# Designed miniproteins, single chains, continued (4), part 8

Each design is a single chain, and the fold is of that chain. pLDDT is the mean over its residues in the fold that is shown.

## One batch from the design tools (miniprotein)

Design m12261
Fold by ESMFold2-Fast:
Structure m12261 (fold): chain A 68 residues (1-68)
Amino acid sequence: MSRLERLYEELRALYRRMVAEGASWAQIDAATVALVERWLAEGVSPQDIAEALNRVGADLEAERAKAA
């Protein structure tokens, strides 16, 4: 699996878990920031992080559009 795919899957799994647990968007945002800080500390490029965030965001917007 590519680095970008790994980041995308990690972020998607986090969102799915927190939404299922009834977490607020403020809590999800805080958890996302913590995950991004960990990725940066591990030497992940800001570009790969941005691409993973954009991909997850696009997937969530597509899901929202289908739900109407």
Scores: mean pLDDT 77

Design m12262
Fold by ESMFold2-Fast:
Structure m12262 (fold): chain A 96 residues (1-96)
Amino acid sequence: MKEKIEELVKKFEEAMTDYVDALAAGDREAARKALQEMFKYLDELIELVDKEKRSKIVSLFAAGVLLAVGYLLEGRPDEARKAVKDTAEKIKEIAE
């Protein structure tokens, strides 16, 4: 189970990074694809964790995405990518 959670968190982090990079580049099609992959991996991750942890994971995801988009609006793509990495790490810690 731990290995599956680690795999999903890694794929989720990659999808969030792709989303941020696509938004920074103005690539709407790439952003749409990355967003779909993010929700796919989030749904799979939620199914593997205890019900009590699910709301915290979803809240961290929402906060992380909003923070990353906020940094992009300020012209700070490196901070947006750090926000993605920090969000994925926090989700991993809770999902373990």
Scores: mean pLDDT 84

Design m12263
Fold by ESMFold2-Fast:
Structure m12263 (fold): chain A 80 residues (1-80)
Amino acid sequence: MTEEEKRRLLEEAFRLLAEAAKREAKGEMSDEEIEEGARAVVEELRRRGVSPEEILELARLTLAEDLEGLEAALERLAPG
């Protein structure tokens, strides 16, 4: 995959995970729904050739509900 494709994929993944985290905070989604959504995103990233290390970093920050950490991870995984 190209660097541009990787950046778009990571941006989309981060957006989906951040939205899920916000919905959980509002009580609109269960922990199980968040876990399922996160796994689907991780599998898609892996399928498209994003490294396991980058995927694991993004997933850990998402599960920790660290929105600032998610922003920092996006900058690290797909710097501008």
Scores: mean pLDDT 65

Design m12264
Fold by ESMFold2-Fast:
Structure m12264 (fold): chain A 64 residues (1-64)
Amino acid sequence: VELTPLQKKIIELLLEDPSLTGEEIAEKLGVSKSTVVKELEELAKKLGLENASEALFKIYLESK
């Protein structure tokens, strides 16, 4: 699956610390929370998930 550089960084952060919130990810990446949400929605589509919340939840579960 072809990921944007920002989507790759979001996944890397969540793999290191799956408890990170969207605000914390935005702060670490120097972007707005809305940008993180948009990137997660695009990532969810690439992974065949319905929405950004499902993408976050799936990444979180894969870290357990």
Scores: mean pLDDT 70

Design m12265
Fold by ESMFold2-Fast:
Structure m12265 (fold): chain A 85 residues (1-85)
Amino acid sequence: VDYDKAAELLEKASSIEVTSPIGKSMVDYAKEAAEYAKKKDKDKALSYIDKGLSLYRGFYRFLPPEDREKVLEIVELLKEAKKLL
């Protein structure tokens, strides 16, 4: 378990600039997950990561073209952080 590295990846995800409501919600979930990873609260950090990944699975078809590549980067950072927790 590597909380510091997970928090770093989640902070990177939260710094990605997106324009859509879906993208902004995923950034917000990454921010919350980073805060809980810093507090070493694995269950809450994973809960917010899973919320972000679930939002992507449900709504990826509604992403505007300008957000698609950026949101995929957020998804990969969330998945990498999840493996470290």
Scores: mean pLDDT 88

Design m12266
Fold by ESMFold2-Fast:
Structure m12266 (fold): chain A 60 residues (1-60)
Amino acid sequence: DEHLAKGKELFAQGKLEAAIIHYGKAIAADPNNSEAWANMGEALAALGRDEGAAALRARA
């Protein structure tokens, strides 16, 4: 819905944290929205990979 569309727009702009917030709102409005769950998973994976790479560098 509206929050899902906004989340996709923010994700395309590289605004991952803002996209996650809007995907979370879409899921809260409709917990069965498979698209919102899939897109949130993508955003979290992208954010997690950046943080994981930084952590590995710090420990090297």
Scores: mean pLDDT 73

Design m12267
Fold by ESMFold2-Fast:
Structure m12267 (fold): chain A 56 residues (1-56)
Amino acid sequence: MELAELYEEMAESAREKGLEEEAARWEEIAEMARAGEPLEKILEKEKEMQEEAEKK
């Protein structure tokens, strides 16, 4: 699965669970991938979300 499709699926999953803010963030990452942003920039954004999710 391409990165953009993967992130779009993550956003849809979050929306189905009612996690609107999380869905919006995944959609933003998917949008960056669709727009042809550098892979490093996309991965950097994903890492930021992972770090936020790990916050206690």
Scores: mean pLDDT 74

Design m12268
Fold by ESMFold2-Fast:
Structure m12268 (fold): chain A 66 residues (1-66)
Amino acid sequence: SSLEELRKELEKKLEENPSVENALELETTLGVEELKLAVEKAPKEKFEELEKKLKEVSEKLAELLA
């Protein structure tokens, strides 16, 4: 899916250049993926994977803003 591909590109971009902008883009994209999973009534395991990634990005964003 194009959304999953975008997320992977944003993950690489954040790894290469850790910035508030790149972290926010990834966080927003992960949030959209979570909404899509909710609409599709996806299994719990897929939500758990995204929640883990969202937590990691939120922690990175908090670190960058500190």
Scores: mean pLDDT 84

Design m12269
Fold by ESMFold2-Fast:
Structure m12269 (fold): chain A 90 residues (1-90)
Amino acid sequence: MSDKELLRRTAVLYTAANLIYIAAEFSEEVESEEEAEKVRKEAIEALREIGEELRKLLEEAKKAGASEEVLKEIEEALKEVEEKLERLEK
C-alpha cells in the first residue's frame, strides 16, 4: 500500500470520527435526553470500529515499511479517536 493511500484512508477515518463526535455533542444540546443517549451509544460503537480500523491500518503501514510521517499521522488520529471515545463513555 502506498504512503498516499495510507494517508487518504487515515484522513477518511479521522474525518468520520470527528463528524460522529461533533454530532453526539450537539445532540446533547438539541435533542431530548433519550435521543441524545441513543446518538451517544451509536457514536461510541462507531468510534470503536474506527479505532479498530486505525489500529489495523497502523499495523499494515508498519509491515509495509511506511514513512515515519505516515506512521505518525495514523498514531495521532488513533490517539484522538481514543480520547473522544473515552470522553463519550464517561
Scores: mean pLDDT 84

Design m12270
Fold by ESMFold2-Fast:
Structure m12270 (fold): chain A 65 residues (1-65)
Amino acid sequence: MVEEARKIAEELLERAKASPNPSDQASLVTAAALILVGYILETDDPEKRAELERIRREVIARAKA
């Protein structure tokens, strides 16, 4: 479910932002990206796959900012 994947990724990004430890931040961002990849690989719907890939790009862009 795209909505659930976005929610999980956003929660992990918020946890990363709240953490003062750079290693914890990197681990949480990596976890968010990997969870999204899992959803992408399980999805047979090309429309939902495209939305999940967009969310993954957003997560990576926000993480590197």
Scores: mean pLDDT 79

Design m12271
Fold by ESMFold2-Fast:
Structure m12271 (fold): chain A 94 residues (1-94)
Amino acid sequence: SAAWQEFEAQRAALEKAGERTLELGREHPELYDEAAATVGRQLAAVGQAEKQVLEDTSNADEAARQAAAQTKAQLDTVLKKYRELERAVEEKRA
């Protein structure tokens, strides 16, 4: 369905943003624990949303739409953390 495809697209974007955030943490070990904790929490949350979509037999499209919206919010959280960590790196160079 279109709703499921939107959820899959948001999930893929979150996974890509998460890997980028973890890569920054690997390059700056002092930031790794914060990066890993944030990414791990958001990926766990989207995993729960995916499970709910797969278990909904009566309203799968609505569940997929809700999962996509929730995953977008989780993506925004990871992107915000990435920007905070990138700023911390730049401040250390000054």
Scores: mean pLDDT 82

Design m12272
Fold by ESMFold2-Fast:
Structure m12272 (fold): chain A 68 residues (1-68)
Amino acid sequence: DEAEQLLVNGRTAYNKGLRYEKEGKKEEAIKWFEVAAEYFRQAYDIDGSPEARRLAEEAEKKLEELKK
C-alpha cells in the first residue's frame, strides 16, 4: 500500500544519503537524509507504524550529526 511504498522510498533515500556521506559529499548526503526523513514521516502519518517513527528519528539523527 501507500505506507509500504513510502517506507521503501525512504530506505532508498537513506541509502543514497549514506553513499554520498562516504564520498564526502556532505550537501548531497544532507539532501537525501532530508528526503528519507520526509518519506518516513509520511508513512508514519498514514498508519502510525512504530517502525516508520523509528526510521524517521534515525534519519533526523543523521541530519543533526551532519549539520553540526
Scores: mean pLDDT 86

Design m12273
Fold by ESMFold2-Fast:
Structure m12273 (fold): chain A 100 residues (1-100)
Amino acid sequence: MSPAEEVLALGDRAAAAGYAPEELIRAARASAEALRDYLVGLAKKAGLPDLAKEIERLLEEMLEVAEELIAAGDWASAEARLAELIERLQALVKEIAAAL
């Protein structure tokens, strides 16, 4: 499982546990922030500061899309956009791994 898929799965698990939408959004935000900090740290250690900035922007965009999906309950309307962002995140993670 990619880190991005794990963040999305956390939202699904929270919903299954009966959390209100605002609590799901809060959980998704906390997970995205933890993933951001971890990946940004790795990119900096690899000597890739521009990649660290791109990861920050990408995870912020993914969080905004996830918040829209949770609030609207309309997964289908944004699935393709979120999938594209996940693929981009996977490519950045692969670049960091190659530089380490």
Scores: mean pLDDT 69

Design m12274
Fold by ESMFold2-Fast:
Structure m12274 (fold): chain A 64 residues (1-64)
Amino acid sequence: MADELVEKGRKALEEGDYETAAKYFTEALRIDPTNTEAALGLAKAYMKLGKEDEAVRTIREIAA
């Protein structure tokens, strides 16, 4: 289930729909908080949206 949301997030990133990408990656992390791909995708989506602080926080959470 989380893997499907990660795939949808990647497609949204490729299409430039960064808000939709962040939504799918956030839902994937609600299902599996340890999903590194979802966390990295969310961080990338936040960077594209100009939310650098949120991106850094997301990476810090998976690194700790």
Scores: mean pLDDT 78

Design m12275
Fold by ESMFold2-Fast:
Structure m12275 (fold): chain A 80 residues (1-80)
Amino acid sequence: SDSLIRDAKLLMKSIENAIDMYRAAVANPKTPQSRIDEYRKALKQLIESGKKIAEELKPVDPDLAKEIEELIKKAEEELK
């Protein structure tokens, strides 16, 4: 549905933004560990949401599903 594709694209932007925010927090030695932990938790929640929406997209838009799966892999690598 158009709603699913719209929600997927918004989620992709949220994941990209969360990766950037997490990277910035980790790169700044003055960032409290509690703040890094909050960004890490938020990114993990977005990864789980992304996995769910990618599965729902596979029969509707397999190319978009693949783009989300690649973005999830990128986010998971950031958390290692």
Scores: mean pLDDT 89

Design m12276
Fold by ESMFold2-Fast:
Structure m12276 (fold): chain A 70 residues (1-70)
Amino acid sequence: MEELEREIEASVAMISLAVLLVAAKRQGNEEAARVAQETLDRAAELMAAGRYEEAIRVAEEGKRRVEELM
């Protein structure tokens, strides 16, 4: 159950970050969009490797950085 819970948490965090990416692109905020995309790519790689806790941390830190730029 813990592994499944972390996988769900990581997926939710990545979806939230993807929403911010779309918002940044719509606003023409190139820096925020770049950070969001790079963070999503990194989180996706961690997810593929089964490193869910790291994917969550990366996605959450990325959301914080993107929000600071918007």
Scores: mean pLDDT 84

Design m12277
Fold by ESMFold2-Fast:
Formats: structure tokens, C-alpha cells, sequence
Structure m12277 (fold): chain A 62 residues (1-62)
């Protein structure tokens, strides 16, 4: 659902803020871009695209 994806976005955003200094500049730039794209997908109600982007953010943070 949209609400579940919005919640997941916020959790990943908190995790990114907490661990930003552990990431390379390239990884930080990539996550910043993906966060912007995820916000757009969520705003547009594109749930499949939002989920795909959130999965990509999670891979960078893991």
C-alpha cells in the first residue's frame, strides 16, 4: 500500500541520516538521487516504481 511504502521511505531516510558518514561520496550521491526519485514515485502513486527504488536504497545501506 502507499502508506506502507511511505513508512518504509521514512525508515530508510532515518537509517541514511544515521549512517551517512559510513558511506562513500558516490554512495551518498546515489542515495540522495534515489530518495528524490522515491518521493516523486510516492507523490505520483506509482507504487511499483516506489518499491523498486526503495529496494535499491536498502541495497546501498546494507
Amino acid sequence: SLEELEERFLELARRYIANRDKLTPEQQERVDRLMTEAQRALREGNLEEAKRILDEIEKVLD
Scores: mean pLDDT 86

Design m12278
Fold by ESMFold2-Fast:
Structure m12278 (fold): chain A 57 residues (1-57)
Amino acid sequence: PERVARVEEAARRAIREARKQLEDSGKTDIPSTEFGQLVAELARRILAEDEAARAAA
């Protein structure tokens, strides 16, 4: 349950960050596959950072 909630939150942050990166670069029209890959990469980084922060606390 807690892990699922963290994954969902990471996904939301990743989607928000991916959209911001596309907007900042002027690329508003990219294939869904590329967008999905970017979101997955960002979500993994967010989860890894969250795990590291909790382990350090």
Scores: mean pLDDT 76

Design m12279
Fold by ESMFold2-Fast:
Formats: sequence, structure tokens, C-alpha cells
Structure m12279 (fold): chain A 61 residues (1-61)
Amino acid sequence: SAEDYFGKGLLALAAGDVETALAYFEKAAELDPRYQPYVDALRDPAQAAKLVAEIQAKFGR
């Protein structure tokens, strides 16, 4: 499901793996466009860095 791919993307971000997270978020957005903002955020270097920091702070490393 889109939610399953999104969850895998969040786990990849928590590990600092932006490339894997982007791939999973793209799959999630293909199934459900509500996830498109996360894809857009990871494609912008400043927003990507901020999102990684926020997820790592919230979910641990």
C-alpha cells in the first residue's frame, strides 16, 4: 500500500538514506498523491536536510 511504502521511506530517512527514502516516497505518491509533498521536499536540498534532521530527532538513529 501507499502507507507501507511511506513507512519504509521514513525508516530510510531515520537511517540517513535519502536516496532510498526518495524511491519509497515516489512509490507512495504514485499510489496516493497525498505523499507527493514528501517527494518534492526531498528533491530540494534545503528541505531534504531539514526533513532528515526532523525525522532523525523524532525516531532516533
Scores: mean pLDDT 81

Design m12280
Fold by ESMFold2-Fast:
Structure m12280 (fold): chain A 81 residues (1-81)
Amino acid sequence: RPPPPDLRTTPEALRHLGEAAEAVAAGDLERAAEHLYLAFREIARAYGEEAAEAWARYLEEVSEGGLGEAVRAAVARWRAE
């Protein structure tokens, strides 16, 4: 499916997304999932839970391999709260 047309973010959330990508490149999927979770929390703090859910859905759709595994772990943790 196409990504949502409006993905709201903050500089802090972008920092966490960048650290998650770096962690995936290093093979540290646990650290990647933690930074993705922190990005979702920051987006929800700034724009509400619906904005964080839009990011979660988009990343679940476009992410494969190790990044996809880290995204699924972060989303499961986010939705369990």
Scores: mean pLDDT 81

Design m12281
Fold by ESMFold2-Fast:
Structure m12281 (fold): chain A 82 residues (1-82)
Amino acid sequence: AAGAPPSAETVEAARELLEAAKAGDFERIRRLAEENRDRNPAIADIADVALETGSAEMGAEMAQAIIDHAEGKPAGRPLPAA
């Protein structure tokens, strides 16, 4: 979701998504999408994109961007313009 900075829970979910994506674990990515639909819709959306495109790399990059943004660090890259 565009807007407010991610919560600590969202960052934790983003870290789990990043690890799953780096491992190519699409089953874990799917579970994270379902688990986070109500709590962290941004994480669910990123997981869905990875599942729909079959691109674990895209999911990893988006998850890392959320972590970097939440920590106030220079993002490796911004989230894609939408």
Scores: mean pLDDT 74

Design m12282
Fold by ESMFold2-Fast:
Structure m12282 (fold): chain A 60 residues (1-60)
Amino acid sequence: SEEEAVERYVDRLAEILKKQGYPEDAEKFREEARGKSFEELLELATKYGVEIQKKKIEDL
């Protein structure tokens, strides 16, 4: 189902964030992703990608 696909996608992205050293951002992403449609989830994932890139640049 779409719900199961969304849940797997959220789990995968959160795991990637955690492995990259951002476990707090991974948990926040899971919380914010709850109840979202796939389209809303893609927008959220894009926002998190930008925020994580900013953190990586600041850590350089």
Scores: mean pLDDT 79

Design m12283
Fold by ESMFold2-Fast:
Order: C-alpha cells, then sequence, then structure tokens
Structure m12283 (fold): chain A 64 residues (1-64)
C-alpha cells in the first residue's frame, strides 16, 4: 500500500474528529481521491478507501 494513501485517510479522519469537516464531506473527499487513481490502484486500494469512509461515518456517531 502507498504511504500517501494511508496519510490521506488518517488526515481526513482527523479532520472529521476535530469537527473541521462533516462525514459527508469526508466521504466526498475519499471518493474524489479514488477517482484520481489508476484502475490497478483502484483494485488494490478500494477496500482501504471504503474502510476509511466507514471509519469517518463511525467517528460522527461516536462508536468505537
Amino acid sequence: MREEVRAFLDEVLARVRAGEITPQQAVDELNAYGDTLTPEEQKELAPLLVAGALRAVAASIDVP
């Protein structure tokens, strides 16, 4: 996995937790990032982007 993808996911989640962006904005940013990936990267990284989006939603509803 690319370190930049992990850093991006962690940054988006940190911004949601800080209240700087809404969970919907976080999902939109993750989707936009996914659209910039090659088909090979999308196959490898799509499960991680989906997990990131689910974590952003979970952070908004205060679940572990």
Scores: mean pLDDT 70

Design m12284
Fold by ESMFold2-Fast:
Parts: sequence; C-alpha cells; structure tokens
Structure m12284 (fold): chain A 86 residues (1-86)
Amino acid sequence: SPPLTQLDLTGLPAEEIKEAIRKNPNLTFLDLSNSKSVTDEVLELIAELAPNLQTLDLSGAEKITDRGLKALEEGLPKLRRLNLDG
C-alpha cells in the first residue's frame, strides 16, 4: 500500500506508533491523543522522520516533557498546529 499522509494512532503501543511513523514519511497529520504510550522518544522520532508534519494532536499525552517538545520545535519546520490540551 502507498504511504499515508494522515494517521490516527490513538491508543496504540509505542513500538506500533514508531513503526507507523517509519512507514509513512509523508505525514502531514498525526493524531496521538489520549495515548499513554507517547514518550519524548516518540516525539524525537517524529521530528527526525516526519519533516512534512503540519498538525500533531498530543492532547492527553501525559508522558511528554520539555525535551520532546523541544525536538518538535527544532525538527518540524512545517508544523502549524500542535494540540497539547490535557
């Protein structure tokens, strides 16, 4: 199947999220809301592998710190919407 530009990965384990990101380098939209599995390491991977990302939903992601947020700020030049609502 061709790579996807939009993914809903809510509720998935971290390794499945990472694999989905690796397989879809052209992501523009990613929903990771209400995920207990989203860590700074996942955000660092997104910043490295998804440079076209425009919208990222992290609402309810309780495990992220300033380290992960800084990786997004430095690595995602096209990011226009970041949802951090908790």
Scores: mean pLDDT 85

Design m12285
Fold by ESMFold2-Fast:
Structure m12285 (fold): chain A 79 residues (1-79)
Amino acid sequence: SVEELKEEILKIYQQFRSDPSISLEETIERLLELVRKYAPELEEEFLKRLEEVLSLPKSLQLDALQRLILEFLAKIEEE
């Protein structure tokens, strides 16, 4: 459900923000699994946005991913 997807994304976001042992790659993989499970119709859009993030310099990728997570979460809340 949309509520379950929102709660799971928030958990991943909080872990990513608070736990320095969690890598960018691990966070991306967890988010993709959630999108595929709960909102497969959004997978193509999410992957396209993710490729844009990964095309940035390494120093900007963390901030860009965090922004993408928040934008995706906001989109889910409006649906």
Scores: mean pLDDT 76

Design m12286
Fold by ESMFold2-Fast:
Structure m12286 (fold): chain A 83 residues (1-83)
Amino acid sequence: SSRQQSIQQAIRLLRQAIRYAQQGNLQQAQQLAQQAIDQLRQASDIPDVQRAIDTIQRALRSSNSSQMSRLLRIAIGSLRRGL
């Protein structure tokens, strides 16, 4: 339940990050994506969660709003498989 709650919270943070990225607010999107990684560290032994962390880290290296949004959506997909 604790792991499931951390994954669910990370999905909520990533959805909010996508909204900010779509608005061109990359700084807020990056802050929320980093908070999602922090939540997911507690469940990083799950392979789908580790793949999501890696994908979010790639999103954080992106300077492009569209690329960041796309990568964060891919990360959400990995997290949903880990549930």
Scores: mean pLDDT 88

Design m12287
Fold by ESMFold2-Fast:
Structure m12287 (fold): chain A 98 residues (1-98)
Amino acid sequence: SELLLRAIALALEAIGIIIESEKVKDEKARKLIKEAAEHVIKAALAVMEGKHEEAIKLAEEAIKLAEEALKVTTDPLGKELAKRVIELAKEVKALAEE
């Protein structure tokens, strides 16, 4: 299933962001980026389980957390990772709405 492979790919990319987030200097931004990426993983798993409404809600929460991280961080890495999480969350949300 193309949907299953896309959901797996998005979850793996979010795991990569969690690993990279350990290098973010701003503690609050690091925590928000990690929580947002964890919500992307949960949203992708919800898509794989056919729980599309749950996936949308988790993706929307991920966007909010990542947008807060983007607002508070001064670290260029933190800004980059927060933007990547927003894009991943939007992709999971779009996938759930198919």
Scores: mean pLDDT 90

Design m12288
Fold by ESMFold2-Fast:
Structure m12288 (fold): chain A 84 residues (1-84)
Amino acid sequence: MEEKLRKMVLGAIAYRKGVELDKQGKYEEAATWYERAADLFEEAGFYKFASIAYRNASVAYEKAGDTEKAEQFRKRAEELEKKA
């Protein structure tokens, strides 16, 4: 249970870092931090937050020109929305 809370907090920190980098136009770095946030939220069972973070990773990868990763994380976000 403590691990779940820790992963949620670390996920929120990673998500915030992604948002900051995204605002700076550092899309590839932003995408990696959104991905880390999503993984942490998913491991903690927060599927709605994980879905949002994967969707933001998808958008950031698309802006970075990585269309393959963008599509991969878009599909992962959609799958997690069905669990939330």
Scores: mean pLDDT 87

Design m12289
Fold by ESMFold2-Fast:
Structure m12289 (fold): chain A 55 residues (1-55)
Amino acid sequence: HMEELKKKMEEIKKELSERQTRLDEYNARIDQLEAEGKEDEAAKVADEYFRELLS
C-alpha cells in the first residue's frame, strides 16, 4: 500500500511540476501584457492558461 501511494505521489508531483512551470510562464506574460495596457492579449493568454489547467 505504501508502494502504491509513493508511485501515485511521484506521478502527481511530476505532472504538477510541469504544469507549474507553464502556469508561471502564463502568469508572467499576463502581468506584462496588462502592465502594457494590452488587455485583449492578456485575456487570450489567460484563456490558454485555463485551458491547460482544465486539460
Scores: mean pLDDT 77

Design m12290
Fold by ESMFold2-Fast:
Structure m12290 (fold): chain A 68 residues (1-68)
Amino acid sequence: NAEDHLERGKKLFEEGKYEEAVKHYRKAIEIDPNNAEAHRLLGEALLKLGKTDEAGIHYVKAKRLEDA
């Protein structure tokens, strides 16, 4: 489920495996597109990879979902 992918992504992020964390966060979003935490965590991992523009898109999406 989405939560299992988030937990796996978080562990990978803590290990510095940002590309692998991004893959799991994207899977969580595929399962639950309106998961604000998944979008926020994806943004954080994308920032670690220097993908600032894409990270910004996901931060905006997370904020929009939290404000809804």
Scores: mean pLDDT 86

Design m12291
Fold by ESMFold2-Fast:
Structure m12291 (fold): chain A 55 residues (1-55)
Amino acid sequence: MEEVRKKMEELLELIQQKASPEVLLKKREELLDTIDRLKVDPTPVFREMAEKMKS
């Protein structure tokens, strides 16, 4: 889960910094690959990040 949280936080920061779609896509792919590799349920992390996105 820590790897997933770290990747989610990096993606969230890039979104907040209005990074290019190419950078966002790359980070999203890294996140999905990490989730798939670890076979973890990302739901708790996604819920936590969704709360942080309420700006």
Scores: mean pLDDT 75

Design m12292
Fold by ESMFold2-Fast:
Formats: C-alpha cells, structure tokens, sequence
Structure m12292 (fold): chain A 58 residues (1-58)
C-alpha cells in the first residue's frame, strides 16, 4: 500500500518535472483509496516527508 504510493509519488514527480503540488494532487485520490492520509506538500522534500509519514502510520 504505502510502498506503492511512494513509487507512484516518485513517478509523478518525474512526469511533472518536479512539480510537487501537481504530483500531490494526482496522489491524493490514490492515498484516500488506500485508506491513507497524504498531507499537503508544496515542494519535493515536503512530498517525500508526507509519503514517509503515511508509510509509518500504516
């Protein structure tokens, strides 16, 4: 679950050219479907931290 979300997060960051807001918006529905809370992120570093927190809480 959370590992797959992490992989998708990195893929989406690459596809959006490092746009963490766009990557987060695409990830949020996937996280919600998996029963995870993904905190808002405005930078790649914040998105990485949000993914790590979702992983630790699952």
Amino acid sequence: MAEELGREGHRLLQETGGDAVAAWERLKPLAEEAGLTLEPAESPDELERALVRAYLES
Scores: mean pLDDT 75

Design m12293
Fold by ESMFold2-Fast:
Structure m12293 (fold): chain A 51 residues (1-51)
Amino acid sequence: SREELLAQGLRLADEAIRALAAGDDAQGERHGDRATELFLQAGVQGIAPPP
């Protein structure tokens, strides 16, 4: 469902931020990319980090 996609995206976005804060750029990018895909599938555009 849309709610499940949003929940998964938010979890991956949180994991991406934590990985980047820990210096794990590869893990952060991977989780961030997947979160973005899930948000797009859910029709959400406003959660992406600023360019």
Scores: mean pLDDT 75

Design m12294
Fold by ESMFold2-Fast:
Structure m12294 (fold): chain A 64 residues (1-64)
Amino acid sequence: MSEEELRKEIAEALVRMEYGILKSIGASKEEIKERLLKMAEKVAKETGADEEELKKLALELAEE
């Protein structure tokens, strides 16, 4: 596995974990969207993963 692939998997896992937490506390779709977008930006900066790809994942999760 490449470092880029591992970085992407870790970044996506962190965003998905935040989504799970927000759903467990009963956050609204709007709150989930806002929090996940902030998480995506933070994780992208810290891991070097693609910010736009993580933001897309965040938006897709918020719409479920």
Scores: mean pLDDT 81

Design m12295
Fold by ESMFold2-Fast:
Structure m12295 (fold): chain A 92 residues (1-92)
Amino acid sequence: MKATIKVIIKGKNLEEVRKATQIAADALRAAGYDVEVEIDEKNKTGTITITADNEQEAILAARLAVQALEDAGYKVETKYDPEKKTITVTIL
């Protein structure tokens, strides 16, 4: 059964959030994950919905997204919500 996890990227400005969201989504797609991306311009957030073969794979994919941002030079704070299956990534 497929599992989903959301990576919510937050930042100080919309352009930074768009770039970070694109980097994370591109890294996930390059790794073979199915992802859906949406940008909330009012809240300055990018949401990546990852679909994976199981929950463990979904969590690994979300970690890959965070690592891609750190590799790109972003300093981030992360919070995992297991009930909501969501990782919130705040760009510092």
Scores: mean pLDDT 86

Design m12296
Fold by ESMFold2-Fast:
Structure m12296 (fold): chain A 105 residues (1-105)
Amino acid sequence: SLAERVRRAAEELEKATDEAVKLIEEGYNSGDQGLMAEALAKFGTTAYRVLEELPEIPEEVRKALREALDYFGQAVVDPEKAKEYIEKARKATQEAVELLRRFAE
């Protein structure tokens, strides 16, 4: 059902967010720009898949996911502010997940 697909997407986004945060923090701490880029690419793959496979989701979810992508990108570009951008990205993703779960009700 659509509701089941939306709930799975919310779970996948939560997991992708946690993994991206971990990889960006590891990349920042080790000076490994490749790990930070990999984190952004992996999160982006999940976010774009959700946007493509669920055209029925509200625009507010799409906006929140785009904001999360932008913040993770900023964390990679400006590692000195990575913590601030990660917190903003996490907040945006949490908003998207909450909106998806409400949409699935």
Scores: mean pLDDT 85

Design m12297
Fold by ESMFold2-Fast:
Structure m12297 (fold): chain A 50 residues (1-50)
Amino acid sequence: MSPSELLEEARRLKEEGKIRPDVPDSKLYDIARRSGENRKTFEELLKEYR
């Protein structure tokens, strides 16, 4: 999964209230790149921003 696809998924999670709304998209994209395009790792990293 590409970083842009992970960013899109993260935006959906923000809309659902599962991620803090004050987290900027630039930070979410950085996390997506750090996850190595792995969705499971990305979801684990996002838990800190709930």
Scores: mean pLDDT 75

Design m12298
Fold by ESMFold2-Fast:
Structure m12298 (fold): chain A 117 residues (1-117)
Amino acid sequence: SVSLTESGGGTVKEGGSVTLTGKVSGVDFSKSDVGWYSQKEGEPLQFVASISSSGKKYYDKRVEGRATISVDEASKTVTLDLKNLKKEDTATYYKFVFSPSKPVVFAFGEGVKLTVL
C-alpha cells in the first residue's frame, strides 16, 4: 500500500549541489520515519539521512553539514538537499519508509542515480 517515487540525480560537478525528491503515498508521517539510503555498485546499503515521526533529524557523519532532509506533509514529499558534492557521493539513492505499527520495516523506491564528476 506504500508507493515511493523519486526524482533528481543525474550527473553533477564535484563541489556542486543536488536536490533529490520523492513522493510517499499511503503513509502517515506523524507515525512513520522517512529517509534516504545510498548504495554504490558492489557495496552494501548505507544510511544517509532520516526524519522521525516526531520531526527529529538524523544524518550519517559523511554527509553531516552538507545534507539537509525535509518533509512537506501536505504534498507527502521527502527532500534531500546535498551540497559541496564529492565524488564519493556517486551512488544510487533510495527513499525509505519505516512504520513501527507495521512489522515489515522498509519500503524502498526504485532509486535515483547520482554521478559526481
Scores: mean pLDDT 77

